# Ledger of designs, part 5: designed miniproteins, single chains, continued (5)

Each design is a single chain, and the fold is of that chain. pLDDT is the mean over its residues in the fold that is shown.

## One batch from the design tools (miniprotein)

Design m16141
Fold by ESMFold2-Fast:
Structure m16141 (fold): chain A 72 residues (1-72)
Amino acid sequence: GNVEKGKELYLKYGASTFGEKLEGSNFAKWPREFLLEMIRNGSRYGLPDFGKELSDEEIEDLVEYILEVAKE
């Protein structure tokens, strides 16, 4: 994944859903595989289905950004 592209995707698609920042968010603490599943099949979790709007590469970039925020 690409953190810079993931940040851009988060601000465009994720910020209204997850909030402006993920610092202290439970999402950033989830395993990578679960974050990928949640983003691909978001309606299962009450979130938008990003898998319908984003490619697999873009979803991986978004997850990489979330995991980088978790290191904070």
Scores: mean pLDDT 68

Design m16142
Fold by ESMFold2-Fast:
Parts: structure tokens; C-alpha cells; sequence
Structure m16142 (fold): chain A 71 residues (1-71)
């Protein structure tokens, strides 16, 4: 459980760093947790974006979609 969370955090950080370096093609990991912090869903998507702002917006959209899917 903790190992999965650490791996996901690392992947997300690496994707962010590549975007900062001007790589417009990144992999985003979206994680949905319950009230107890248990991972309910994990999805990895390939995203092309020009800015940090667009990446964050797409991350929020993915989180919303995963929450809707888990209802």
C-alpha cells in the first residue's frame, strides 16, 4: 500500500519535471482515495500539454471522472 503510493508520487513528480523541461508529452497518474486513505482507483494516461496549468487542469478532470466512475 505505502509502496504503491510512493511509486505513484514518484511517477507524478517525474512527469512534472519533464514538463518543466519542455517535454510536452508526459504520463499523468491519477489516484482516488477513500476517507481512510485507501486507494480506490489508479489510472495512468499520456498527456500532451504546453503548460503546468493545463497539466493541473487535466489532472483535476481525471480525478473528477474517477470519482464519478466509482459512485
Amino acid sequence: DQEQLEALRKQQQEAAERLEAGDTTVFLVAVVKDEAGRILSVETVRIETETWEELLRRAAELERELLEKLK
Scores: mean pLDDT 64

Design m16143
Fold by ESMFold2-Fast:
Structure m16143 (fold): chain A 96 residues (1-96)
Amino acid sequence: KKPPTAEELIDAAILAYKNGDLETARKLLEQALELDPNNAVAQHYLKLLEDPSSVTPELAEAAEKQIKAIVEERKKLSEEERKEHVRRARELYKNA
């Protein structure tokens, strides 16, 4: 089976975080950081889960910039391709 990418794990982690499933969100973010230790979005959300006061403006800005770039790229995708990203995030969330 094809292993998940850091981006796919982050999508699933954000979905878990929005659903209030903080334990699953943390697990997915830790997996994302194993694949991409410098990922600003994963670092930002993990700090929010562990200690929100430790989130620096610089880390928050880097995470926002990365999210904006991902959103902009996904706007170029077809309806079906965007649906697959959502499906993959839900699948990874349920399996973690």
Scores: mean pLDDT 79

Design m16144
Fold by ESMFold2-Fast:
Structure m16144 (fold): chain A 80 residues (1-80)
Amino acid sequence: MSAAELAEMLRGLAAEYAAQGLDEVAAELAALADEAAAGAPVAEVVRRLAALAARLAVELGLLSEEEARALAEEFVRRAL
């Protein structure tokens, strides 16, 4: 996955979440997309995306904080 492809994917996701009223999540995804488009390291964007996904899983009651952290760390390790 290129940084440009990642940025476009994140922008699309931000727009969908904004349409659903999840403004804070949409804003964070849009910021990540802008950083990726501006040349931020893919590794940093992937780590921040994993952290955001982990936080959402905890907020939705799908995972505990420890489970979400472990899963995010594993995802980053496998993706990089």
Scores: mean pLDDT 76

Design m16145
Fold by ESMFold2-Fast:
Structure m16145 (fold): chain A 58 residues (1-58)
Amino acid sequence: DAAAGLAALRARGGAGRGAAAVFGMGIKENDPELGARGAAEVAASAGDAAAERVARQM
């Protein structure tokens, strides 16, 4: 779920922190595609299904 995915993103350090930052930028710019795409791309390279689930729910 979203909470678990965000916790996983944060716990990953560099890659997770970057994905979380892109999420925030997407929200601030009212650009859910940017936020979801950035997080999903970082999560895909790291192989984190939870992070991808969060991106899809945004």
Scores: mean pLDDT 56

Design m16146
Fold by ESMFold2-Fast:
Structure m16146 (fold): chain A 70 residues (1-70)
Amino acid sequence: SLQDAMNLLAIALSKGDLEKARKYVEEALKAGATREQLRQIADNIIASYEAAGDTEKAEKVRAVAEEVLG
């Protein structure tokens, strides 16, 4: 489902898992998500890591998101 794909994408992005992030971006788009909605998921995760002071994890999520969402 769309919700499952979006949830799995959020987990993959949080872990910086490029291969799984790419897979779940594709699945979410096929299920009807927009790239803008998926970028918002990435932005929310980045903001959460930044708020926690985890700059290294925030930058890793940003790099993966830029690679898979362009």
Scores: mean pLDDT 88

Design m16147
Fold by ESMFold2-Fast:
Order: structure tokens, then C-alpha cells, then sequence
Structure m16147 (fold): chain A 63 residues (1-63)
């Protein structure tokens, strides 16, 4: 089942705040999302979230 877009948004925001606060940037944000139980598929071009059919590129843009 797909998770709600709202839950993904909240988890991404929390991860982004962590990444900014620690200096780890996007990589830190993705790590926090995985620790919160969000599935992520790492690719050479970015990160794919299958539960929400959402792709985030390495520049942080959502597709």
C-alpha cells in the first residue's frame, strides 16, 4: 500500500532539518527517513521512494 503524501512530506521535512543541522545535507535527510521506516531505493541520479512513487534527485528536487 502507498503511504499518504502527507506522511512522506512530514518525514522528508524532519530529515531535511536534520541534514541541515548536522551538515550532512541530503544524504543525512535520506538516512533519517530510512530510520523512520521510509523505504528508499538509492540510484546514481537520486533517491526513489516506492511507497509514494516519488523520486528525489541529488539536488533535492522532487519528481
Amino acid sequence: MKKSKRELGVSFTAGAIYGIGTGEGLAGAIRVMEERGIRVVRTDDGYYFPDNDTFVDKNGNSH
Scores: mean pLDDT 62

Design m16148
Fold by ESMFold2-Fast:
Structure m16148 (fold): chain A 86 residues (1-86)
Amino acid sequence: GKAVAIVTNADELARDVALTIARMGKAKLTVLPDGTLVIEFEDEIMALIAAEMIAAAGLAELERLPDGTLKLKIKGTDAVIEIIPL
């Protein structure tokens, strides 16, 4: 299936992490008028791999939710990336 990631309260660090996730996941990143970032993955497995790599690099804490949602809490900011399977 596909997945979408939503980034709220994005500062410069969170935007850099989001760009890295999009690049690793071969995903499309869109910036909304309110500053929210949306990352669209064609493959949910690539989204999972990108999230785990960011967590392994020490850039975020990864939480897996029962519905398949991944939550990345970016270290050093209040920004959170939620990756939702579609």
Scores: mean pLDDT 84

Design m16149
Fold by ESMFold2-Fast:
Structure m16149 (fold): chain A 101 residues (1-101)
Amino acid sequence: MDEAKAKIEQALAYASNALRHTKQGDLDGAIKDLQEAIRNAQEAKKLLKQANLPGDEEKIKKLEEAIRYLQEALEHTKQGDTDGAIKDVNKAIDYLQKALD
C-alpha cells in the first residue's frame, strides 16, 4: 500500500545506512539507524494490518522476519559483533525488499 510502501522504503534506507556505518566502525550511528529501521518497519506492519487487503498477510510475514533480523543486528552491534550485525542487516534488507514485491 502507498503509505506502508513508503515506510518499508524508509526502513530499507535506514538499514542500508546502518550497514554502511557498521562497515565504517561507526557503531553509534549504526545503532541509531537500526532503531529507525525497526520503527519504520513496525509502522509499515501496523498500516498493512489496518488495510487488511489481499497479499498484506504475506507482506506482514516478510516484515516480521525483517524486524526480527534488525533486532538481532541491533543486539550484535551493541555487543561489538560487527560481523554478526552485518549478516543480520543483510538478511533484514532481503526481507524488506521481498515485502515490497
Scores: mean pLDDT 88

Design m16150
Fold by ESMFold2-Fast:
Structure m16150 (fold): chain A 98 residues (1-98)
Amino acid sequence: PTPEQRRAEAESALRDLEGIAEKAPEYAKDPVKSAIMSTAANILYAAIVFLDAPEELRKRALEVLIKFEETIAKNSPDPELRAFEKKAAERYKKELEA
């Protein structure tokens, strides 16, 4: 793929990730839906990284992913899912600071 195609695909993945993050409070109410959407969000972030997206897009994707994970961690009725998502957010925050 060309650099332009890779950037366009990364921007598309970021838009999908932003859409998932916006609905995070709704997803948080259902532990199964939360787990599925958390998996989808992490796959979208991985795709942005694999597409070798510009640092600007990768940092923005990390910020969106962190916000998503923190929202699930705060709002999920499942204490195990809350603990898992809190640790995931902490790992991504360290990646953002590096």
Scores: mean pLDDT 84

Design m16151
Fold by ESMFold2-Fast:
Structure m16151 (fold): chain A 96 residues (1-96)
Amino acid sequence: ADKPITDEDYEKAKKAFDELVEELRKAGYPEDIVERFRQAAEEALDEAKKNKLTYRQFLHLLAQKMADVAAELTPEERDLLEAAFSRFVQKLKEIF
């Protein structure tokens, strides 16, 4: 948790993220919600790799980016974003 994310951990997280995005599309999530989730999560992953963030720092950054997206959404859209974020965090727990 207190060590920087390795290149291997980053690749595993990126794969889990790409798989989740496809799962969300197949589950019938609105494309706008999927795209906002994708952009926020990809920015957080890219910053984690570039700045050699720890897993804790990465989760904090990811949560901040998701909160910024949620502020622009309806309550119903926010529930979908929160569900997507929760699923991503569960996949990350299996990696870290």
Scores: mean pLDDT 83

Design m16152
Fold by ESMFold2-Fast:
Structure m16152 (fold): chain A 88 residues (1-88)
Amino acid sequence: MKEMAREVIERVRKLLEEGEKAFEEGDYETAIRLYQEALELIEEFFDYLRNVLKTGGLGTPEERELEELKREAEENLERARKKLEEAE
């Protein structure tokens, strides 16, 4: 369980890092794709918790970290989409 949450966090962080690198290089389409992939991974984890784990959900630190990463990914996705639109 804890290992699964940490694995998801690590993968999400890597996707956000690669997305930021793509964004800095002006590759907004790649940045958007990577941020969307990060968001999908987070949503899959929360869906797993709802459907497989008993909802008693203690609000673990890992769950809070994933909620923060979700917010960051959403903000970065919006920023990248706006830049892509401005770049045509």
Scores: mean pLDDT 78

Design m16153
Fold by ESMFold2-Fast:
Structure m16153 (fold): chain A 72 residues (1-72)
Amino acid sequence: MMVTTITLPGVNADEIVAAVKPLLPSGVTAVATGPNQVQLIGDNTLVNSVSDKVKAKIKEKFGKEATVVSST
């Protein structure tokens, strides 16, 4: 299993979850873990496959690049 932590200062974690949830494949969950922080939890291959799409969507919607840190 892999946990990818997404941090976006100045953006509410619930808004980040709402933006990324439609991009997530079956078996990956997005959870708000702080005011501006969301974790993607799932299989390593699935989480890695959506990481670039998630970063692109955050930049598109919020105009900011997220800090993304993966832990296995």
Scores: mean pLDDT 80

Design m16154
Fold by ESMFold2-Fast:
Structure m16154 (fold): chain A 58 residues (1-58)
Amino acid sequence: MSDEQLRRAARALVGGGESIAALSRITGLPRATVARELPRLMALSIEEAAARLRELLA
């Protein structure tokens, strides 16, 4: 996944308007992973959330 795609995914997560199913589809992460990480990601900046998504996808 590119840095641009990670930043887009981070904006979707931080923006809080998307369902867990939609976020799973956008990020490529399992729904259970999205549900577990969502409260943490919502507390982060877009930049920090993108970095965390990069870790989760590694």
Scores: mean pLDDT 75

Design m16155
Fold by ESMFold2-Fast:
Structure m16155 (fold): chain A 85 residues (1-85)
Amino acid sequence: MRERIEELVRKLAEKFGVPEEELRRDVEALIAERGEEHTLEHLELVVALLTDEEKREEIFEEFAKLDPSISVEELRERLEEGLAA
């Protein structure tokens, strides 16, 4: 289970060009609070939502609000570059 969680964290970080370390930290906090099974289900849901173009835009808008150094436009460009690679 933990290995699968690490795999999903790596795939999400790689695909969207976000810091793996920060994503891993948030995931470890969720594991401590809710357990590995719940965390795995949550990550699988996030991956499913990110494959929906409409939901993907909503998610990036939310990330831009949390990190003022990154604009929604910049996050979109990073996603496009990541998908092209």
Scores: mean pLDDT 63

Design m16156
Fold by ESMFold2-Fast:
Structure m16156 (fold): chain A 65 residues (1-65)
Amino acid sequence: SVTELVGREIIAVGYVVEDPNAEVRRVDGKVVLTFRYRTEEERRRAEALAREFEELGMEAEVVGL
C-alpha cells in the first residue's frame, strides 16, 4: 500500500541520517539509497544495509570512494 511505501522511505531516510556515508537520491521518480565505503568495515556494513533495503522493495547501491 501507499502507507507501507511511505513508511519504508521514512525508515530509509532515518538510517541515512545515522550513516554519514549514505545518501538519498531521486532518479526518475524513484528513491535510490547510495551507500559509500572507504574501508572493508564500511563495505560490509554498506552491502548488508543495501541488501536489507532491496528486500524491502527499495533501490539501493554500494559505491567505493
Scores: mean pLDDT 70

Design m16157
Fold by ESMFold2-Fast:
Structure m16157 (fold): chain A 79 residues (1-79)
Amino acid sequence: MTPEEEEEGIENVRKSTEVLQAQYPEIAEEIRELTDRMIDAARKKDLAAFQEALRQLYTVLEPYLDAEQQAALQRTIAL
């Protein structure tokens, strides 16, 4: 993967979570903090830290997700 493709991926994650922050303003601070941790872990190639931040983000989002989104979440955590 080129550095350009890697940065594009990180930017897409940031933009996606900005949409979530706008959609769930009561938990926007937690989403932002966890997104920053995920991006930091991705840049450091720390898979364990990335998965932990992702799991925490999903825990925070779970009450706001529909059944399909919750199923996708559980599948991602299991990887």
Scores: mean pLDDT 72

Design m16158
Fold by ESMFold2-Fast:
Structure m16158 (fold): chain A 64 residues (1-64)
Amino acid sequence: AAEQARQEAWDHVKRAGEALRNGDLETAREHAQRAADAYRKSGDTEVADAVLALFEREIARLEA
């Protein structure tokens, strides 16, 4: 259960990163949020918060 949630989180992190590289900031936000949700399901709340904050900062930098 936790391992499946972590795998789901990793898949979303990869998609968020790809979206950032392509300049698709809305898709990056969606996948960052889904990754955070998946980490919370695995009990990794600190990791979820860190991942979301990281992507939010990078997206804001690219929008500026």
Scores: mean pLDDT 82

Design m16159
Fold by ESMFold2-Fast:
Structure m16159 (fold): chain A 87 residues (1-87)
Amino acid sequence: GEKELLLRAIALELRAIGLLIEAERGRVTVEEGKALAREGIELLKKIPSTPEEVLEEFEAELEAATTAKEAAELALKIARKALDLVK
């Protein structure tokens, strides 16, 4: 599973970067941004070394996000955290 989790984390980071660029251009909804951030939280839940406080913080940030840019920035933050944990 480690290689699968690493590849998923890489794919999530690339998708989040693309989504953030499009959000800055007004081409992404807040719902689309939140959907990618949720995918990231689900990936973190599959990484055994993910601290519970990290999940709680990201879930709180997801609920608080009100713009597509905020949601896309959160998705990127989550993707980078997944990469750090899976190494």
Scores: mean pLDDT 87

Design m16160
Fold by ESMFold2-Fast:
Structure m16160 (fold): chain A 68 residues (1-68)
Amino acid sequence: SELERLVVEFLRLRDEIMAVGDAATRARVLALQDEVIAALETASDEEALRTVRRAVEELRRILAELRA
């Protein structure tokens, strides 16, 4: 499913950022992870999909900033 694919992508990006990020960057990632977990537990499938997609986009921005 697309949701499963996006969750896997989120976890891969999280692990990469967590390996190189400072404490503040790691805290940002953990806050996004909490939002994703809450959406997967409480939201509709469509709402969870939108939340995870947005979180993946934000992780990509964080990773790009770290590599600049």
Scores: mean pLDDT 86

Design m16161
Fold by ESMFold2-Fast:
Structure m16161 (fold): chain A 83 residues (1-83)
Amino acid sequence: DGREALEEGARAAEETARNPKNSPLTQYAARLLAEAGRRAPVTPEALQNLANGLLTVAELSEDPEMAERLREAAEKLRRVAAE
């Protein structure tokens, strides 16, 4: 559901924020994104916005495994938003 997808996306962003392989800027962006995801309403716009944010942070991530998890979370958010 939408709340589960938002929580999963926020969790992936939080893990990215805590990953020391990433630059301080990437960690900061991921932290803001995680907070936004946790506070987001369950709307198609919020789901899509979090998905776009996760894809941006995935591109900035220095950890390929984390980047893949962020893209998977974004895909799930987009899928739920399209329903």
Scores: mean pLDDT 85

Design m16162
Fold by ESMFold2-Fast:
Structure m16162 (fold): chain A 94 residues (1-94)
Amino acid sequence: MKSAEDIIKEHMGRLARAVATAKSEEELLAAARETHEWLLDEMVRNNLTSEEDIEMYRTAMEAFLEDHAARLSPATRAALRELHEETIRRLREA
């Protein structure tokens, strides 16, 4: 069974790969949605929905957006922030 840290680390790796390999913004956002759905499923299935688990995810996503700010268009960054906030809401509702 994976910890929240392990799940978040795997999600971050998938997202970083998507940023590096996607041929379009649409492809990047599709891959981002897919890995966020995977993270939600894994976190909920393992009962990793405490405020501490959610804060770990929030911190990792904010760091990711800062680290990749120069590589992402403003529209893509906004879409990723929206996806991030939706993921936090769904984790809190679980």
Scores: mean pLDDT 84

Design m16163
Fold by ESMFold2-Fast:
Structure m16163 (fold): chain A 97 residues (1-97)
Amino acid sequence: SLETSIKGFLLLVYASSLYVEARILKRTGKIDMQAVQQDIDTMIQLLQSDPDLVKQLQRLGQQLFAAIQAKDYDTAMRLVDEIVRLISEGVKRIFLE
């Protein structure tokens, strides 16, 4: 459906935004925490029909914020890669249904 296609596209847009913020963090040691929070919150809202994905994204988001606060940028980058992978798999499921 058109709604399904829009949802999948938006998930990829917000995951890409998160990835860019993580790359800026690695390069500069600075991060827009509001942008990161907005990206994660928006993806959670888009995934409300998949409670298991919401739970996984919430867990990874909490771990990501903790890693950023601890200045553990290697862990933060790994967690962003895991979130991007999770969203990519979720988008595949959305398009296969």
Scores: mean pLDDT 84

Design m16164
Fold by ESMFold2-Fast:
Structure m16164 (fold): chain A 69 residues (1-69)
Amino acid sequence: MMLSDEELAAEMRELSRAVFIAIAKNSPEKTGARVGEDGVIEIDAASPKRAEVEREARALGLEVRVVEP
C-alpha cells in the first residue's frame, strides 16, 4: 500500500520547499529570488522570471514579496 495522495504531496512539498529555500539562500543571483530577513521569499520585480518564480514559491506554501530594485 502506497502513501495516500495527501501524504505523498505533503512529503514532496516539504522537500521542494527546503530545496527552494536553499537555492534562494545560496544562489539568489541565479534565481532572482532571495530569503528576506523575516524568512519571506523576495523576488526582484525586474526579473524576467518573476511570475514563474512567484507561482512556484506560492505553490509550495511559501510567503512571497515582490521587491523593487
Scores: mean pLDDT 72

Design m16165
Fold by ESMFold2-Fast:
Structure m16165 (fold): chain A 62 residues (1-62)
Amino acid sequence: SLEELEQERQKLEQEIAELQQQLDELPDADTEGRAELKRQIRDKQYELGVVDIKIAVQVVLG
């Protein structure tokens, strides 16, 4: 349902914010750790994009 998709979006946005906070706390010299967190953030941003498309389809098509 649209409501379930909106709840999933909010959860993903929160998870992304938490990962971004972890990235901000990591030293610039930790290249490997930073790369891993950036990968996780991108993966969740991709998932968020898929949810946003599903929401748009539900809004337009009913």
Scores: mean pLDDT 85

Design m16166
Fold by ESMFold2-Fast:
Structure m16166 (fold): chain A 74 residues (1-74)
Amino acid sequence: MELHLHFHFRADNPLVTAEDVAELIVRAAREAAKAGIKLTISYSVDPDVTPEQRAAVERGLEEAKKIIEEAEKK
């Protein structure tokens, strides 16, 4: 089974940080790996998202990719 998750990040929600989104992405990858599900993760951001917010989301995406790659090697 393959699951595609797409995260769209907007700068207009003060209650949700880029770090919260990054953690959610990592958690999704970790749970999919445990379940034996092949996961593809992508993201998009609105033009008003700051470079710092984008970098935080990209850090989560990189960690998620490493989790997926490790699961595929086993």
Scores: mean pLDDT 72

Design m16167
Fold by ESMFold2-Fast:
Structure m16167 (fold): chain A 67 residues (1-67)
Amino acid sequence: GTSAAAEGVAVLLLSGGGASAEEAERVGQYILDGNLEEARRMVEEAARRGGLSEAQKAAALKYIDAA
C-alpha cells in the first residue's frame, strides 16, 4: 500500500546515497500525501545528480507506481 511504498522509497534513497535523510523523508511524505508526481520528480532529480544507479532509480519509481 501507500505507506509501504513511502517507506520502501525512503529507505532505498537513503541506502543508495542518492538523497539526504531529509530528502528521503520528504519523498516518503509526498507519497503518503498522494503527490506521486512530486515524489517521482525528486527521485529523478536525485538520479540526475549521480546519487542513484539506473537500477536504484527504477526500483524507486516502481515503488511510487505501486502506490
Scores: mean pLDDT 76

Design m16168
Fold by ESMFold2-Fast:
Structure m16168 (fold): chain A 76 residues (1-76)
Amino acid sequence: SDILREQAQLIRDRAISGGYEEEAERALELAFRAIDAGQVDGVAEGIELANGLIRRGQYKEAALLLEARSREAIAS
């Protein structure tokens, strides 16, 4: 989904702005891999939770959570 890809990129951009480039790029790669595998519901949940963390200024935690949820989605 183009919408989910755009939202994952926005989370990456916010994490990079917080100084977490490596975590941000890894989270984006795994989110795109999960979307390409058809695991859209798991990625959508991960994006919703990560956006909550971004609103709290928790940029590293947002990237790490999106990474973890995307890995879980791929493994399912």
Scores: mean pLDDT 87

Design m16169
Fold by ESMFold2-Fast:
Structure m16169 (fold): chain A 90 residues (1-90)
Amino acid sequence: MMTPEQARETLRTLLAALPGLLARFREAAETGSPSEYAAVRAALEITLAALRQALAWARERGALSEEELRAAEAALDAAEAELKAIEKKR
């Protein structure tokens, strides 16, 4: 199990990884090999899945404030939308 502080730290760490992964995926989509594209796509999917799980856990357990949950949801939704936009450029 996690404390509320650990849940916040996990979400913060995963959210902090998203911009770098999205930038790398954008680069791979534009100039990368198919294997590079696939590898970065997989890493991004794993990170998004972990974020969804951590967010669901935090919501069920009341580990975060409503403001923190809303901010995390917005960031996750934005990252998923950007991923979809990058994929459309194939």
Scores: mean pLDDT 78

Design m16170
Fold by ESMFold2-Fast:
Structure m16170 (fold): chain A 88 residues (1-88)
Amino acid sequence: SKREAADETIETLQDIKEDIQQRLQEGKPFKTTKGPDLDKPDKTWDTDEELQKAIERVEKAIEELRKLKERGTLTPDKIRRLVLEALS
């Protein structure tokens, strides 16, 4: 269902956020991994500024997905857009 897809996406984004936070604390780069339905190349974030901005983007995407889930306005296109924006 759309709600199940949103929940799975939120969990994935939370895991990515935690990984980015860990890399930031360790002073290590983070390399994105995307599904086959995403048109953007894999990206490496290697500066503290890039990692912090990536965390902010992921948090924003999670908040928006939660709001869309609560409002019942989820679509596959909105989920994909938020993932792309978070990981770019």
Scores: mean pLDDT 76

Design m16171
Fold by ESMFold2-Fast:
Structure m16171 (fold): chain A 77 residues (1-77)
Amino acid sequence: MAFEPGMVVAFLEAPVGSTLGLELPDGGRVKLERTEEGLGALVAGLSQEQVDTIAAILALPDEREAARRLDAFLATL
């Protein structure tokens, strides 16, 4: 589905094992995953700089802060 701000934070309410596919305006894709270790993502059609930024955000120790930062970052793409 198309990405909208707040979707990553909302996805935190999903049970472990859930996935959500997001499409970005410029054709990039992000598949969010609820894992036992926290929020994960698989990405396609993004630059290495964008991939590195997402990885840095997901490495944050606070899962809700990571989700808020990811929502804000994806809203810029």
Scores: mean pLDDT 81

Design m16172
Fold by ESMFold2-Fast:
Structure m16172 (fold): chain A 61 residues (1-61)
Amino acid sequence: SDAERARLLAELRATVEWAKTLPEAERERVIAGLEVIRAYLAEHDPELAAELAKLIDELRA
């Protein structure tokens, strides 16, 4: 549902903001975990996968 997608996206954004506070090595581990989630979402919710890809790019910037 749209509400479930919005909630999940908010949780992913919160995770990204938390990850920005981590040392680089720990941040890279979080990015690796988010990439696994993105790959799963690409098969089940491509729109949400695209939003997560943008958040991962923010962590790499």
Scores: mean pLDDT 85

Design m16173
Fold by ESMFold2-Fast:
Structure m16173 (fold): chain A 73 residues (1-73)
Amino acid sequence: MSMEEKEKLIKEAYEAGVKVGREYADAPKDERNRALNRAVSKLVEKTKSLDEQAEVSRAFVEGFREGLREAKA
């Protein structure tokens, strides 16, 4: 993908992570993990390399942690 497409996907992944983190902050652990795994899998389908997959996954997890932090603060 282009650099611009990759940056857009990384931003999309972070924002999706924040949303999922907020929505599932008080959910049971298993339900929260299922939501996280499903969202990450959907995003990495759009990647074309292991490096892109790693960056997108990292952005999502960072967003997810931020969402959890905001919901529990």
Scores: mean pLDDT 79

Design m16174
Fold by ESMFold2-Fast:
Structure m16174 (fold): chain A 87 residues (1-87)
Amino acid sequence: SIDLSISLEEAKKNLNDFLKTAPNSLTPEEIFKLGNSLSIILLKSDNAEDTFYAYFIRESLKKNKDPNIKIDPVLKKNLLNLIDSVK
């Protein structure tokens, strides 16, 4: 289940940490933490830019369909380019 008790600020920090490190693979616990953080941003943020890139990252994660998702540098570059295109 989604833990809605974490703050929007903590959720945004978790997402920014993920984007900066771009890990080659994620554990199921890391996937859950990231997914929960994305859900908080989508539900609680009134900032269109934050909502937009959280949505995009969530969709990118869905495409991998693996609990041990490999996040490659091309995916990170595409995500950052999309964020830059918004603002």
Scores: mean pLDDT 61

Design m16175
Fold by ESMFold2-Fast:
Structure m16175 (fold): chain A 77 residues (1-77)
Amino acid sequence: MAARERADRGVEEALKMAEKLSPKNKKIVEKSVAGLRQAVDDLLAKGRDEAFILEVVDRQFENLKKYIEELKKKDDA
């Protein structure tokens, strides 16, 4: 399903961005991506509209990418 595939790509991108983070911050990102995968699976199980799920995925991954950039700044400080 498109939403699941988009979520999987977002997870891979977020984890790649996190590769240069400290071990502590990498674990935070790993936990966040696991939570996003679970949220998508829950929405699919509830029979939510695909367009709505895609919107949630896009918004959550945009927020996660911003958070990863903030974690990078903290690791660089």
Scores: mean pLDDT 80

Design m16176
Fold by ESMFold2-Fast:
Structure m16176 (fold): chain A 79 residues (1-79)
Amino acid sequence: SLREQIRQLLGELVSAARKGDLDSARQKAQQILDLARQNPDLIPFILELLGDYQTLAINEGNGDAFRILNEVSVQLLSL
């Protein structure tokens, strides 16, 4: 399902950011944005997941993950 695909991409984004692979993290972010553009009914679901992962990034002290997740949230709100 698209929801499962989005969960997988978001997990891969966070994993890449944790290991310092920011290029891979940004590629996963772009894939999530592309899916959101094609399926705008999923935007509220994606925003809820992004909020949860942003909180985790703050708690872990991972500023890079927080920044990338926040950029995705801002772009989704602009769609």
Scores: mean pLDDT 86

